# Designed miniproteins, single chains, continued (5), part 9

Each design is a single chain, and the fold is of that chain. pLDDT is the mean over its residues in the fold that is shown.

## One batch from the design tools (miniprotein)

Design m16295
Fold by ESMFold2-Fast:
Structure m16295 (fold): chain A 88 residues (1-88)
Amino acid sequence: EELKKKAEELKKQADEHIDEAIRAYNQGNLDEAIKHLERAIKLYEEALKLYPSKELQADINRLKAMLYGLKGDIEKAEQYYEEAKKIE
């Protein structure tokens, strides 16, 4: 229960960073969008370690796909997107 609550708190913080990443991207601030996505991924990975979830694992892979897409690494972006789909 405590680990689940802590994981949910980390996920909430990550979701705030995802919102900031989307805002930065829409404003054309690519560097800021990348920084917020990296923070969100780290927080989601910490949450996953505390409370494993297939849904969270898929979300992490989708965020990594987005991150590598923004960095121009289309091959890695596609790989992470496909891994997210496999998890269901």
Scores: mean pLDDT 86

Design m16296
Fold by ESMFold2-Fast:
Structure m16296 (fold): chain A 48 residues (1-48)
Amino acid sequence: SMAEEGRKALEEFLSKLDELERKYIEAVINNDPGLAKKAIEEITKKLE
């Protein structure tokens, strides 16, 4: 179905985008856990 095709394409795109964002978050967590939490919230809000 079109919905399944669209969702699969979106998941592949988000997977690639998510890799860079995840690495950034991990780097921030190692230096400042509080700032990392804020970064996660901002990224989540942007993707909604």
Scores: mean pLDDT 65

Design m16297
Fold by ESMFold2-Fast:
Structure m16297 (fold): chain A 68 residues (1-68)
Amino acid sequence: LSTTERKVLGLLLENQDTPLTAAEIAEALGLSQSTVSRALRRLEALGLVERIAVPGSPRRRYRVAPSA
């Protein structure tokens, strides 16, 4: 994992009870949304992070994937 991917994953591990949007992660880490979105896409492809759809909201939230 890159340094950015490790930072994003670490933040999500600290916030497992509160799934975060890409914008919230970007603000918390001082990164651009495009940088965070790229990292999230990579982590999701690796099965380390899952995307959670919130009914009635266009905003997607992310959480660390449970160990299956």
Scores: mean pLDDT 79

Design m16299
Fold by ESMFold2-Fast:
Structure m16299 (fold): chain A 67 residues (1-67)
Amino acid sequence: SMEKLKELEEYAKELSKKYGVPEERLLRTARALVEAGVSLETAKEILELTAQGKGEEALRLYLEAVS
């Protein structure tokens, strides 16, 4: 939904500022997670792990979410 996407994009912008990672990278990831049907709660967790550089943990959570 547009509401879910908007909230996730706002969260991605906050994470970009907090962790010093490129905003566009997190926005792209946020959009992909919404398209994949990941829940807002799980998508936020995946985004934060990604922003923290915890790519392996983010990938594991993503695979669990889409299974």
Scores: mean pLDDT 86

Design m16300
Fold by ESMFold2-Fast:
Structure m16300 (fold): chain A 95 residues (1-95)
Amino acid sequence: SEEAEFYFNRGNLYFNLGQYDEAIEDYSKAIELDPDFPKIAYAYYNRGNAYKNLSQYDEAIEDYQKAIEIAQKQNLSPEFIANIKNELEKLQKLK
């Protein structure tokens, strides 16, 4: 979806500016508009990173788990999946 891609890209811009609440809103909108969006695993991963930066660790953990699930189903790079798993493990140790 062109609309989902727009929100995903704007979410990335907000994330890079440190505007994590706005990034979360845009990633959430992209996911809502198109659950089959080609970048959906990245949307969950990036939203998880935004939640982490806001110390919302339970939400970050849920998004990382969802990103891993989708990335595995889509046969995304093993390196990408490993990176998400490493971030997930680090957050689980902060409980």
Scores: mean pLDDT 90

Design m16301
Fold by ESMFold2-Fast:
Structure m16301 (fold): chain A 82 residues (1-82)
Amino acid sequence: AAEAYRRAQEYVAKMEQALKQGDDEKAKEYAREAARAIGQIPDPELRRRMLEALLRDADVWAEQGHTEVAAAARAAAAEAAA
């Protein structure tokens, strides 16, 4: 449903805001919530695309030193893909 997609976008935005504020603990929480919302998207192509986008973002965060946020996002994305 459109609601799952909207929730995923909301959590991605909150996660990016937390990272900009240096709040890695909130960013980890929002990354897990984003992955959970993405996992609820009924369109398998949209779900896959959003999980792949989250994983690409995680690679960027790891390069920027947010290694624990990246690890949390990767773990949550793997759970959502199962």
Scores: mean pLDDT 84

Design m16302
Fold by ESMFold2-Fast:
Structure m16302 (fold): chain A 108 residues (1-108)
Amino acid sequence: KAQELFNAGKYDEAIKVYEEELKKNPNDANIYGMLGGAYFEKGEYDKAIEWYKKAIELDPNNARAYLGLGEVYEKQGKKDEAIKWYEKAIEINPNDLEAIQRLLELKR
């Protein structure tokens, strides 16, 4: 129910639940991606990047982690880096409407 806590904006509580889930499933790249998302929402961009990169290292096809890296770099004003990560997210998941929309906005 970490996703429910995340959706409610309870990021510290969500992080704690995701960390417990990782103890049971240490190779779940999706949980690494969710930890990245929670740190991103808290404005802890360096930690968000660290968790997203760990997700990609564990699963190079984790499109959500590439999307998350794009969002972090976009938030930091690093437009060229954001574009590269969004393009990678779309390459892995061509149906990622969020990545497609953000990439189109950055190219305008």
Scores: mean pLDDT 84

Design m16303
Fold by ESMFold2-Fast:
Structure m16303 (fold): chain A 59 residues (1-59)
Amino acid sequence: MEEIEKKLKQLEQTLADLRRTLENAEKSGRVTPEQLERLRNDIAEVEKEIEKLKAELES
């Protein structure tokens, strides 16, 4: 369980960084729509992985 908790913490940190990057990119208006879509997709994938690991911990 400790390994899963450590991995979950790292993924949550990655998610926070990606969300911050997306927010800054949206506010700047200097990033292409395609790049914004890529960032949103990356965020969704990390969120799915976090959800799976949380489900494993709740077992």
Scores: mean pLDDT 81

Design m16304
Fold by ESMFold2-Fast:
Parts: sequence; C-alpha cells; structure tokens
Structure m16304 (fold): chain A 55 residues (1-55)
Amino acid sequence: MENKTAEELLEEGLARATAGEVSPEVVDLFRYALKLNPQDTRARSLLRAVEAALA
C-alpha cells in the first residue's frame, strides 16, 4: 500500500523501536519489509523481538 522499499520500512521500524516505540505499527513495518525481502535476517530478528515485547 505504500511506495517504500524494504530498506526504508526496516529503517523506519528500527528508528521507532530505538526511540522506545514498541507498537503494532512497528510490527507491521518489519513484517512488510520481510515480505518484500524474505532473506533479510535483520527483519526476521527484529520482528520476533518486537512481537515478544508486545506479548
């Protein structure tokens, strides 16, 4: 739905998470980044960490 690259989505999610924002929106950013680039181990690790923090 947004004209963003996988790298831009990952950067936005990481910046927000680093600022202390752990939210469903950050989860969606990492999930979309991983969907665009499934080989990105950073996106997988960050998604898992943020989902665990929200549980």
Scores: mean pLDDT 77

Design m16305
Fold by ESMFold2-Fast:
Structure m16305 (fold): chain A 69 residues (1-69)
Amino acid sequence: SEAERLLEEIERIGLRAYIETGSKEKGYEAAKEYLLSKGFDEETAEKIVEAIRNGDREEALKLLEEALK
């Protein structure tokens, strides 16, 4: 699905930023900026990143699917 592809891309972007900076915080910031660049609003992007931070893949997918409507 589109949501699954987007989640995979978010994870890659976050991991890349973490590797480059040594900071988990910078990884989550990069993930949020990516979502904003895709047209997600700040509140929605924050909720998706929080689900990712918590390792809750199912919640992240639900939030992405709802936002992509």
Scores: mean pLDDT 85

Design m16306
Fold by ESMFold2-Fast:
Structure m16306 (fold): chain A 55 residues (1-55)
Amino acid sequence: EKEKIKEEAIELVKNSKGIDPETQQLLIDYIKNNPNLNKEFLEKLKEWLKGVEAP
């Protein structure tokens, strides 16, 4: 299940239009290298991404 959380987090970052490509890659690398990702992290990431996706 942790692998699914990582995959979902990476997918969210890849599909975000509000993030600079360099920052997007840094977030993906952070997610891949973090062994302690959980649902709380995923929800916080979703909330943060909503804030950076400005019209």
Scores: mean pLDDT 73

Design m16307
Fold by ESMFold2-Fast:
Structure m16307 (fold): chain A 65 residues (1-65)
Amino acid sequence: SVMEALDQLEEDLRKALETEDEETLREAIERGIGLLEEMLKHTKDPEVKKRLEEKIEELRELLEE
């Protein structure tokens, strides 16, 4: 499900953060955004769509100084 994919993404991001490698974290975030945008394209549930949009925005903010 979309929610399970979000949980997996958060776990992957947590692991990337534990490496303390900015390049690894940046790549993980960029990959995550791409996956979430693809999921958003196929999502019709407004509640799920809102959560995907919120997560994409959070990840984009992490990429900005």
Scores: mean pLDDT 76

Design m16308
Fold by ESMFold2-Fast:
Structure m16308 (fold): chain A 66 residues (1-66)
Amino acid sequence: MRKKAEELTEEGERKLEEGDLKSAFQKYGEALSLDPLNRRALEGLARVYEAQGDLDRARGLRELIS
């Protein structure tokens, strides 16, 4: 499980760098379904929300992991 969550998080980071916000969101979501406390995936998901203009959701996630 942990290795798969880390792999999905890395895939999400690559998709975010490519500007593929939909795929990035999906990969981070899958990572969090396997490891809900994965801070790297939560930070990535917050970045996806910021890129989509959903600053309120991004702020909520950042408060959750701080």
Scores: mean pLDDT 80

Design m16309
Fold by ESMFold2-Fast:
Structure m16309 (fold): chain A 76 residues (1-76)
Amino acid sequence: LSSEDIARLVGLLLRAVGLKLDPNATPEEIRADLYALADRLKELGFEESAKRVQELADQGRFDEAIREAAKALKEG
């Protein structure tokens, strides 16, 4: 992973955490950010992690989706 790719993933991950902690954020906003994160993971070759993040986001399991994305970044 390039430093630019890592920075973009970290940015999306931090935004997802921020939205999760915001009482005014909608489930749709959190899901949209997680979809963007999943798309980025897929572009970088983390296809299985991307699929898992999307599936968890679809189920409203946002904490688990965030953890899966963070795990992919740590293991890459």
Scores: mean pLDDT 82

Design m16310
Fold by ESMFold2-Fast:
Structure m16310 (fold): chain A 69 residues (1-69)
Amino acid sequence: GEEAAIAYLTERLQEHGLSEEEARRLAEEVVRLLKEGRGKEAADLLQSHGLSPEEAQRLATEAYLLLND
């Protein structure tokens, strides 16, 4: 569900150096984009915050699976 996707992304983004508040805000925006079918924009947003293309794609994919679980 949505809360699991947000929690997952928040923890992973903190591992990449974001604060708890920044990570949660970014996670919420990524999940919003995924809910709208805007997966490329979600991955692009993650890359803009320092994730590699491969990391961004993996995180977006795992969040999408959690969102729809």
Scores: mean pLDDT 89

Design m16311
Fold by ESMFold2-Fast:
Structure m16311 (fold): chain A 78 residues (1-78)
Amino acid sequence: FRAEAAKLLRRAAELLATGDERDRGVAEVAVAVLITSARREGDEETAALLDETLRAAVAAPTPEAAAEAVRRAAEELE
C-alpha cells in the first residue's frame, strides 16, 4: 500500500504544480481517497500524515507550495 500511495502522491504533486483548477481538484480527491484507503488498511499513522498533507496542500499559498507538501508526504512513505 505505502509504495502505491507514494506513486499516486507523486502524480498528485505533478497535477498540483500545473496551477490548473481542474488538476488541483483531481489531486485533492486522489489524496482524500488515499486517506480512506489507509484507514481501511488500519494504517492510522499514514492516514494522519495524509490528512495533514491534504490540509497543507489546500492551505498552500501557491501551486508549487501545494505540490511540495504532497511530494514530501510521498518521500515519507518510502
Scores: mean pLDDT 79

Design m16312
Fold by ESMFold2-Fast:
Structure m16312 (fold): chain A 98 residues (1-98)
Amino acid sequence: YAEEAIRYLIEAIKYLEKAIELTTNPKAKEYLKKAVEYASDALRYARLGDYEKAIRYAREALEYAKEALKVADEKAKPYVEKAIRYLEEAIRYLEEAK
């Protein structure tokens, strides 16, 4: 479960970074950068075995990704949607690992 969660967090970060590259809207970029920041914190804590903190930060990343989806450029939206799905899967596996 922990290995799966780590894999999903890494994929989420990759898709969020691709979305940042494709986004021209400053508000969407800000939300996406926050999502990457929190997802990276979640990844760090997941690797340390601190699943409670990993879940908390992954949920923050998910909320910022959802906000980004509302304002993101059309080309970026598919990447944000992928990141959201990977974050949701990561949270599910982190809760199982706990």
Scores: mean pLDDT 89

Design m16313
Fold by ESMFold2-Fast:
Structure m16313 (fold): chain A 70 residues (1-70)
Amino acid sequence: DEEEEKKLIEEIKRLIREANAGDKEAEARYLELLAELLEMQASKTEDERVKEALLRAAEELREEAEKIRA
C-alpha cells in the first residue's frame, strides 16, 4: 500500500543517518528496506519489464546487505 511505502521511506531516511555515522548494521538494514521499497513498487507496476528490473535491483541490494553482515 502507498501508506506502507511512505513508512518505509521514513525509516530509510533515519537509517541513512546512522549508516553515515559508521553503523554497519544500520547500513545493512538500510539496504534491506530499500529492497523492500523496490519490491513494493514492483507489486504495483503494470509493466512486467519494469517489474522484473525492480525485483532484480531489490535482489542485488539484499545480497549487498548480506555481505555487510558476513
Scores: mean pLDDT 81

Design m16314
Fold by ESMFold2-Fast:
Structure m16314 (fold): chain A 81 residues (1-81)
Amino acid sequence: GLKLPEMSEEELEKARKRAEEALAEDPDNYQAWLALGIVYASEGKLEKAIEAFEKALALNPNAQLAKELLKEVKERLEELK
């Protein structure tokens, strides 16, 4: 399976702000939704990560990275129950 990147709290905050700014300019920016999902997953906000990855996949249904990340986050959420 694809491993989520390990980022520092500072790097996560910067990545989140960049993704949020990109989405404020273009809410259909698939790459920004993908980045936001990665940030949420790294912060342990798994349900928010799933929402972001599903949005990215809705915008780009053939995005293999979004499919793999969505699967991994969903599996992680199931293991917590």
Scores: mean pLDDT 79

Design m16315
Fold by ESMFold2-Fast:
Structure m16315 (fold): chain A 85 residues (1-85)
Amino acid sequence: KEKVEKAKKELEEIYKKYSEEIKKIGKELNKEDLAEKLIEKLKEQYEIALDVLEEYPNLSEEKLKEILENFKKIAEKLIEELKKA
């Protein structure tokens, strides 16, 4: 349970960090509307990951790291989508 609570905090920190980065890039590229849509997609993925952590309080540390890493990969893909649009 304590490991899952720690993972939830890390997931929230990752979500906030990447949301800020997407917003910043959106301003720099004059693509603020697209950045907002991509942040909404990131929030949806954040909520899905958070639900998994709520449902499985006894997940292994390895699985918790995998969830966090997959979320980071999703965020990075959204940043690439923003830059290529």
Scores: mean pLDDT 85

Design m16316
Fold by ESMFold2-Fast:
Structure m16316 (fold): chain A 71 residues (1-71)
Amino acid sequence: MRYRITLEGIRSLADAFEASKIASKYSSMVTATMTGESTGEVYVDLPDEDLDKLLADLEAAGFKVLSVERI
């Protein structure tokens, strides 16, 4: 399934790369971008059962999950 995950903690391209690296453990199709001063979005295509694991890994890396939208 395709998801848009909005994160707090993406302040630089390095943070976006870290988020995309984490997401790449679960998805072969990952795009990460900055959307604000400290926010960004990660677009992923992954199985629904892996979503909770991805969200947990992002939170463990210091990002805050603000929203998850199925697209």
Scores: mean pLDDT 84

Design m16317
Fold by ESMFold2-Fast:
Structure m16317 (fold): chain A 62 residues (1-62)
Amino acid sequence: DLEEEFIKEVEKLYEQGKLTEEQKEKVRSPFFRIHVRMLKEGFISEEEARKRFKELLDYIKS
């Protein structure tokens, strides 16, 4: 749920022109993929997942 919402938010920002192609490609980095996988596998709580999503989005935007 949270992972899907995060991915859709990144796609929405890209479609709205608020992210570059390079920033969108950060979603495909090994660093980003492992964090998304951890969220999907339930290795962290929902509260921690929301915190990580914010951190991951900030990473993509930078």
Scores: mean pLDDT 70

Design m16318
Fold by ESMFold2-Fast:
Structure m16318 (fold): chain A 73 residues (1-73)
Amino acid sequence: VLPELSPAERRVIEAIAADPRRELTVDEIARRAGLSRSTASRALRRLEKAGLVERRRDASGRTIYRLSENPKP
């Protein structure tokens, strides 16, 4: 249970968790979560600050996000 997450933040986490690799681009997250890209991006920023997701760049400069399996705090 994640009682402090907004509906958009919850949908973002669910979309990433549903992927077998637990790793998606912001565009893929937005499509799978049924959110606009801007809404997904805002939610991802908050989740990243909370330590629940990690932002990475692949070799092509593409931004990807993963669930943090070991949240820091």
Scores: mean pLDDT 75

Design m16319
Fold by ESMFold2-Fast:
Structure m16319 (fold): chain A 60 residues (1-60)
Amino acid sequence: SAESAAGVQVLKRAILQALEAGDYELAAALAKELRDRMERGEVITREKAEALIAEIRAQV
């Protein structure tokens, strides 16, 4: 869906931004979360993606 595609794009952008900043730990954590949720067939909304980025940043 368009909503699911938007959330995936938000996470992909955050991964690229982390890589550009040299934050490889954050990039790896975000990529793992995106992969795990996609493998489960979860719909990732933009709002959920933004919440996940904030939560993972707090953990790394």
Scores: mean pLDDT 84

Design m16320
Fold by ESMFold2-Fast:
Structure m16320 (fold): chain A 62 residues (1-62)
Amino acid sequence: DDELAARYAALEPRQQEILYLHVLQGLSQAEVARRLGVSPATVSRLLREALAALGVSAAQLA
């Protein structure tokens, strides 16, 4: 999907990394937080912001 790819490319690098680790690699938000050295709350916030920018609901990733 060209539109989704373009939206992904427009995300901040950290948001792209969080989506990659959580969605494509299957890591939990807690494991992503551990790997990036941030709080789980930061991962949750950035993930929500990234998903909103992509037009995807969190339920579609469950």
Scores: mean pLDDT 75

Design m16321
Fold by ESMFold2-Fast:
Structure m16321 (fold): chain A 60 residues (1-60)
Amino acid sequence: MFTFRIETESEEKARELAEELRKEYPDAEVKVEGNTITITTSLPVEKAIGLALRVIGESL
């Protein structure tokens, strides 16, 4: 199990990214708290890193 926390520029951006993540990775648990997204997944390390890079790439 892997948990990642990503801070975005706003609550609106966090909600947008959370929706996209739920579409791309429906088996992942995505929690939004303010402008922070917490993602918990049971994917292998390589896939979990891909998930984190996806969110970082979208927020940059």
Scores: mean pLDDT 74

Design m16322
Fold by ESMFold2-Fast:
Structure m16322 (fold): chain A 104 residues (1-104)
Amino acid sequence: DPAAREKAKKEEAENLLKLAEELIRRAKEALAQGKLEVANKYAVGALSAARTAKALLTDDPDKVREIFLEGLENFDSLDNSNTREEIEELIKKAEELIEEIKNK
């Protein structure tokens, strides 16, 4: 059922956006506490969740492929020692992506 499938994708995307917002909140709190490794993991997780939500709402197969590849690249950054500035940039990118998706 195509209509049920589209509804399920929209519901999954909405849940992923809520997860991304929660992960951004936790990343900011961890940064305030000086917990850079924890903040980095939450920031990367937020970007991954937001990108997955965008992929679910995208009807262009080429764009879906690009979003999934970017999401996979984020797994490598979970082991990286990102600086505070790099983590803040990841948080900003996640926030911008969430706003882009919500404004559609």
Scores: mean pLDDT 77

Design m16323
Fold by ESMFold2-Fast:
Structure m16323 (fold): chain A 89 residues (1-89)
Amino acid sequence: MKASWEEIDAAVLLLKGAVYLVIGEKTKDPEVYRAAAEAFLEAARLAKKIGNEDIVQSARGGAERVLKLAKEVGDEETEKLAQEIIDYA
């Protein structure tokens, strides 16, 4: 099976989100949580377009974790974005 460039791009976006999430947990920086959420949103959108449910569910899991962290720091905008990803997935 030949992975499409779109599958590779979706996986890279998912990894980008995961890296920002790890950094955000250490720094408690709302901008880093926002970057994680944006990467997971892009990964979920691309994964849905190509029919890769595993990446969609992984992006949803990442968004659920971003939602918890955003609530701890009171970042309402990142909370809304994370919830949109969860609802979209």
Scores: mean pLDDT 82

Design m16324
Fold by ESMFold2-Fast:
Structure m16324 (fold): chain A 64 residues (1-64)
Amino acid sequence: MEEAIRLAEEGLELAQQGDYEGALEKNKKAAELGGVDGALVEYAASLAAQGDLEGARRALEEGI
């Protein structure tokens, strides 16, 4: 759980820097560890890609 949250947080930071590919990879690993639902990870990644980092964070928190 905690490791999955850490990976999701790293993903959000990468998205903030414009590295959406890195962000998606981190979020996929978080989902694989079972800490976040895969559908919510994809939804959060979509929000982050559109610049809605706060919405992306909320989606990931809800998936925990």
Scores: mean pLDDT 68

Design m16325
Fold by ESMFold2-Fast:
Structure m16325 (fold): chain A 68 residues (1-68)
Amino acid sequence: SEKAKQLVEKAREAINAGDYEEALRYAQKALEIDPNNVQAWGIAGLAYKKLGDKEKAKEYFKKAQEAS
């Protein structure tokens, strides 16, 4: 989905800017559209890790591996 790809790109830009909560929102929105999007799972996992939620980060990274 083009919309999911655009949301993943916005999530990546938010990570680079240090806006981890915004990155998480964009990545989660991408996953609502395309739950098999490996990059969206990975970015959401990274955002959770940066926000200090290690358990959710681990869960989302596992989902990224499963979606591969």
Scores: mean pLDDT 87

Design m16326
Fold by ESMFold2-Fast:
Structure m16326 (fold): chain A 80 residues (1-80)
Amino acid sequence: RAKTLEEIAAILRELLRAIDFPDADDTVANLVRALEAAESAEEQIALVRGFAAWLKARFPDQAALIEAAEERIIALIREM
């Protein structure tokens, strides 16, 4: 679990840096804390999908990159 959360954090940092998102490290830390506090994989997936939808609304030109990262993260959650 801890290793999987670190892998998720790395994917999120890569994504946010690629789209020039401000305060990427703090944003990743906040989302990882929310994922760690979630009681089920379904809740973790919902958090990831919600975050990705919010990012796509703000960065529509980056939708394909955001969706690729979203699916990679969801795959890792399903393997936990």
Scores: mean pLDDT 82

Design m16327
Fold by ESMFold2-Fast:
Structure m16327 (fold): chain A 94 residues (1-94)
Amino acid sequence: SLTVSVTVTATPDGYRYTSTARIADPRPENRVVLLMGPLGHSLSVLRELPDQPVVTATAPVTPDSGMRDAAVVLSGATREVLASAEAEATYVPP
């Protein structure tokens, strides 16, 4: 199975987001792509790595208080999506 989680921290300069994908049965011939983008906008690639149990990427600080996060596992042979997961984080002030 594939799971993705995202955490958000407020900073003086904006919001910092960290994406973590966990893969239960990684296959080294395949690729894991972590993507993130502001709510309502296109996703951008944060990181692409060989398939492995845990992949983490931190996005640049952004003024957006809400982000959509995605992780996809791609076939190394065809680039076909084998698995995908999505998460969303919205910073809520105290």
Scores: mean pLDDT 83

Design m16328
Fold by ESMFold2-Fast:
Structure m16328 (fold): chain A 73 residues (1-73)
Amino acid sequence: DKVLKEAEERLKNGEDPKTVAEKLKPYLNIPISYNEDTTRLEVPTMTRSFFLHDPEVREKLEKANEILKKYGK
């Protein structure tokens, strides 16, 4: 939550969404990349089922992506 609040504040202050997304990667601790076209953090297709079968991982990723979508542009 502090990490997500910090990300939201950085986006509101005009920081580059890609830079903010990079700082969210350690928080999620899974293989992810930022997709600039969709403004989302994404798990590679080949490993998506493996990592996203954990509901806690899915919840963290969804919360991070909601912030990037709402405040990143």
Scores: mean pLDDT 71

Design m16330
Fold by ESMFold2-Fast:
Structure m16330 (fold): chain A 80 residues (1-80)
Amino acid sequence: SDKEIAERIAEKIGELMKEGYVEEATAFGDMALALFKRSKDYETAAILARKMAQISEEVGDKETSERYRQLADQFDKQAK
């Protein structure tokens, strides 16, 4: 399912960030979000954006975390 794909993407992003590849990890996340948005899978996009916000907060990037929280809220509204 798309949710399972999002979970797998989030796991790989978390792994990359633990290895110090923060910029690459966020780029992969942004590409996945763009793909889900293009396919109108807003529910899955919201889930991934929320996970990206959590990961960004954990690495100390509060600005990026807030941006992803706002995206998640927007996607949630579009999913309804």
Scores: mean pLDDT 80

Design m16331
Fold by ESMFold2-Fast:
Structure m16331 (fold): chain A 109 residues (1-109)
Amino acid sequence: EEELLRQIVLHRLVAELYRERAKDPSLPPEIQFELLLRALVHETEAWVLIDKLSKNDEERKELEKRVDEFIASDTPEMAELRAEAQRIVDEDLEYFQKKLKEKENARKA
């Protein structure tokens, strides 16, 4: 049960980081777009997990409140989840930048 709460929190943290990184005007538009798509995927995954764990609107509101309280908590567990979310976003950003560079290099005549 706590494991699913942790997964919801991680998806929300990852989505938030993707959206913040996508605001960087120094990034190519293609990378900004890819980051926004990844944010949407993680937001959707969090929503699906919340939906599966709640039987009605009251349970959904209570679960969303618990997620928000967990994210606002200054616990070692939250520090670990934030570090994990940062690693995921940084690794994906590096991968997307490498793939874009390869695509540009493939256009050499």
Scores: mean pLDDT 83

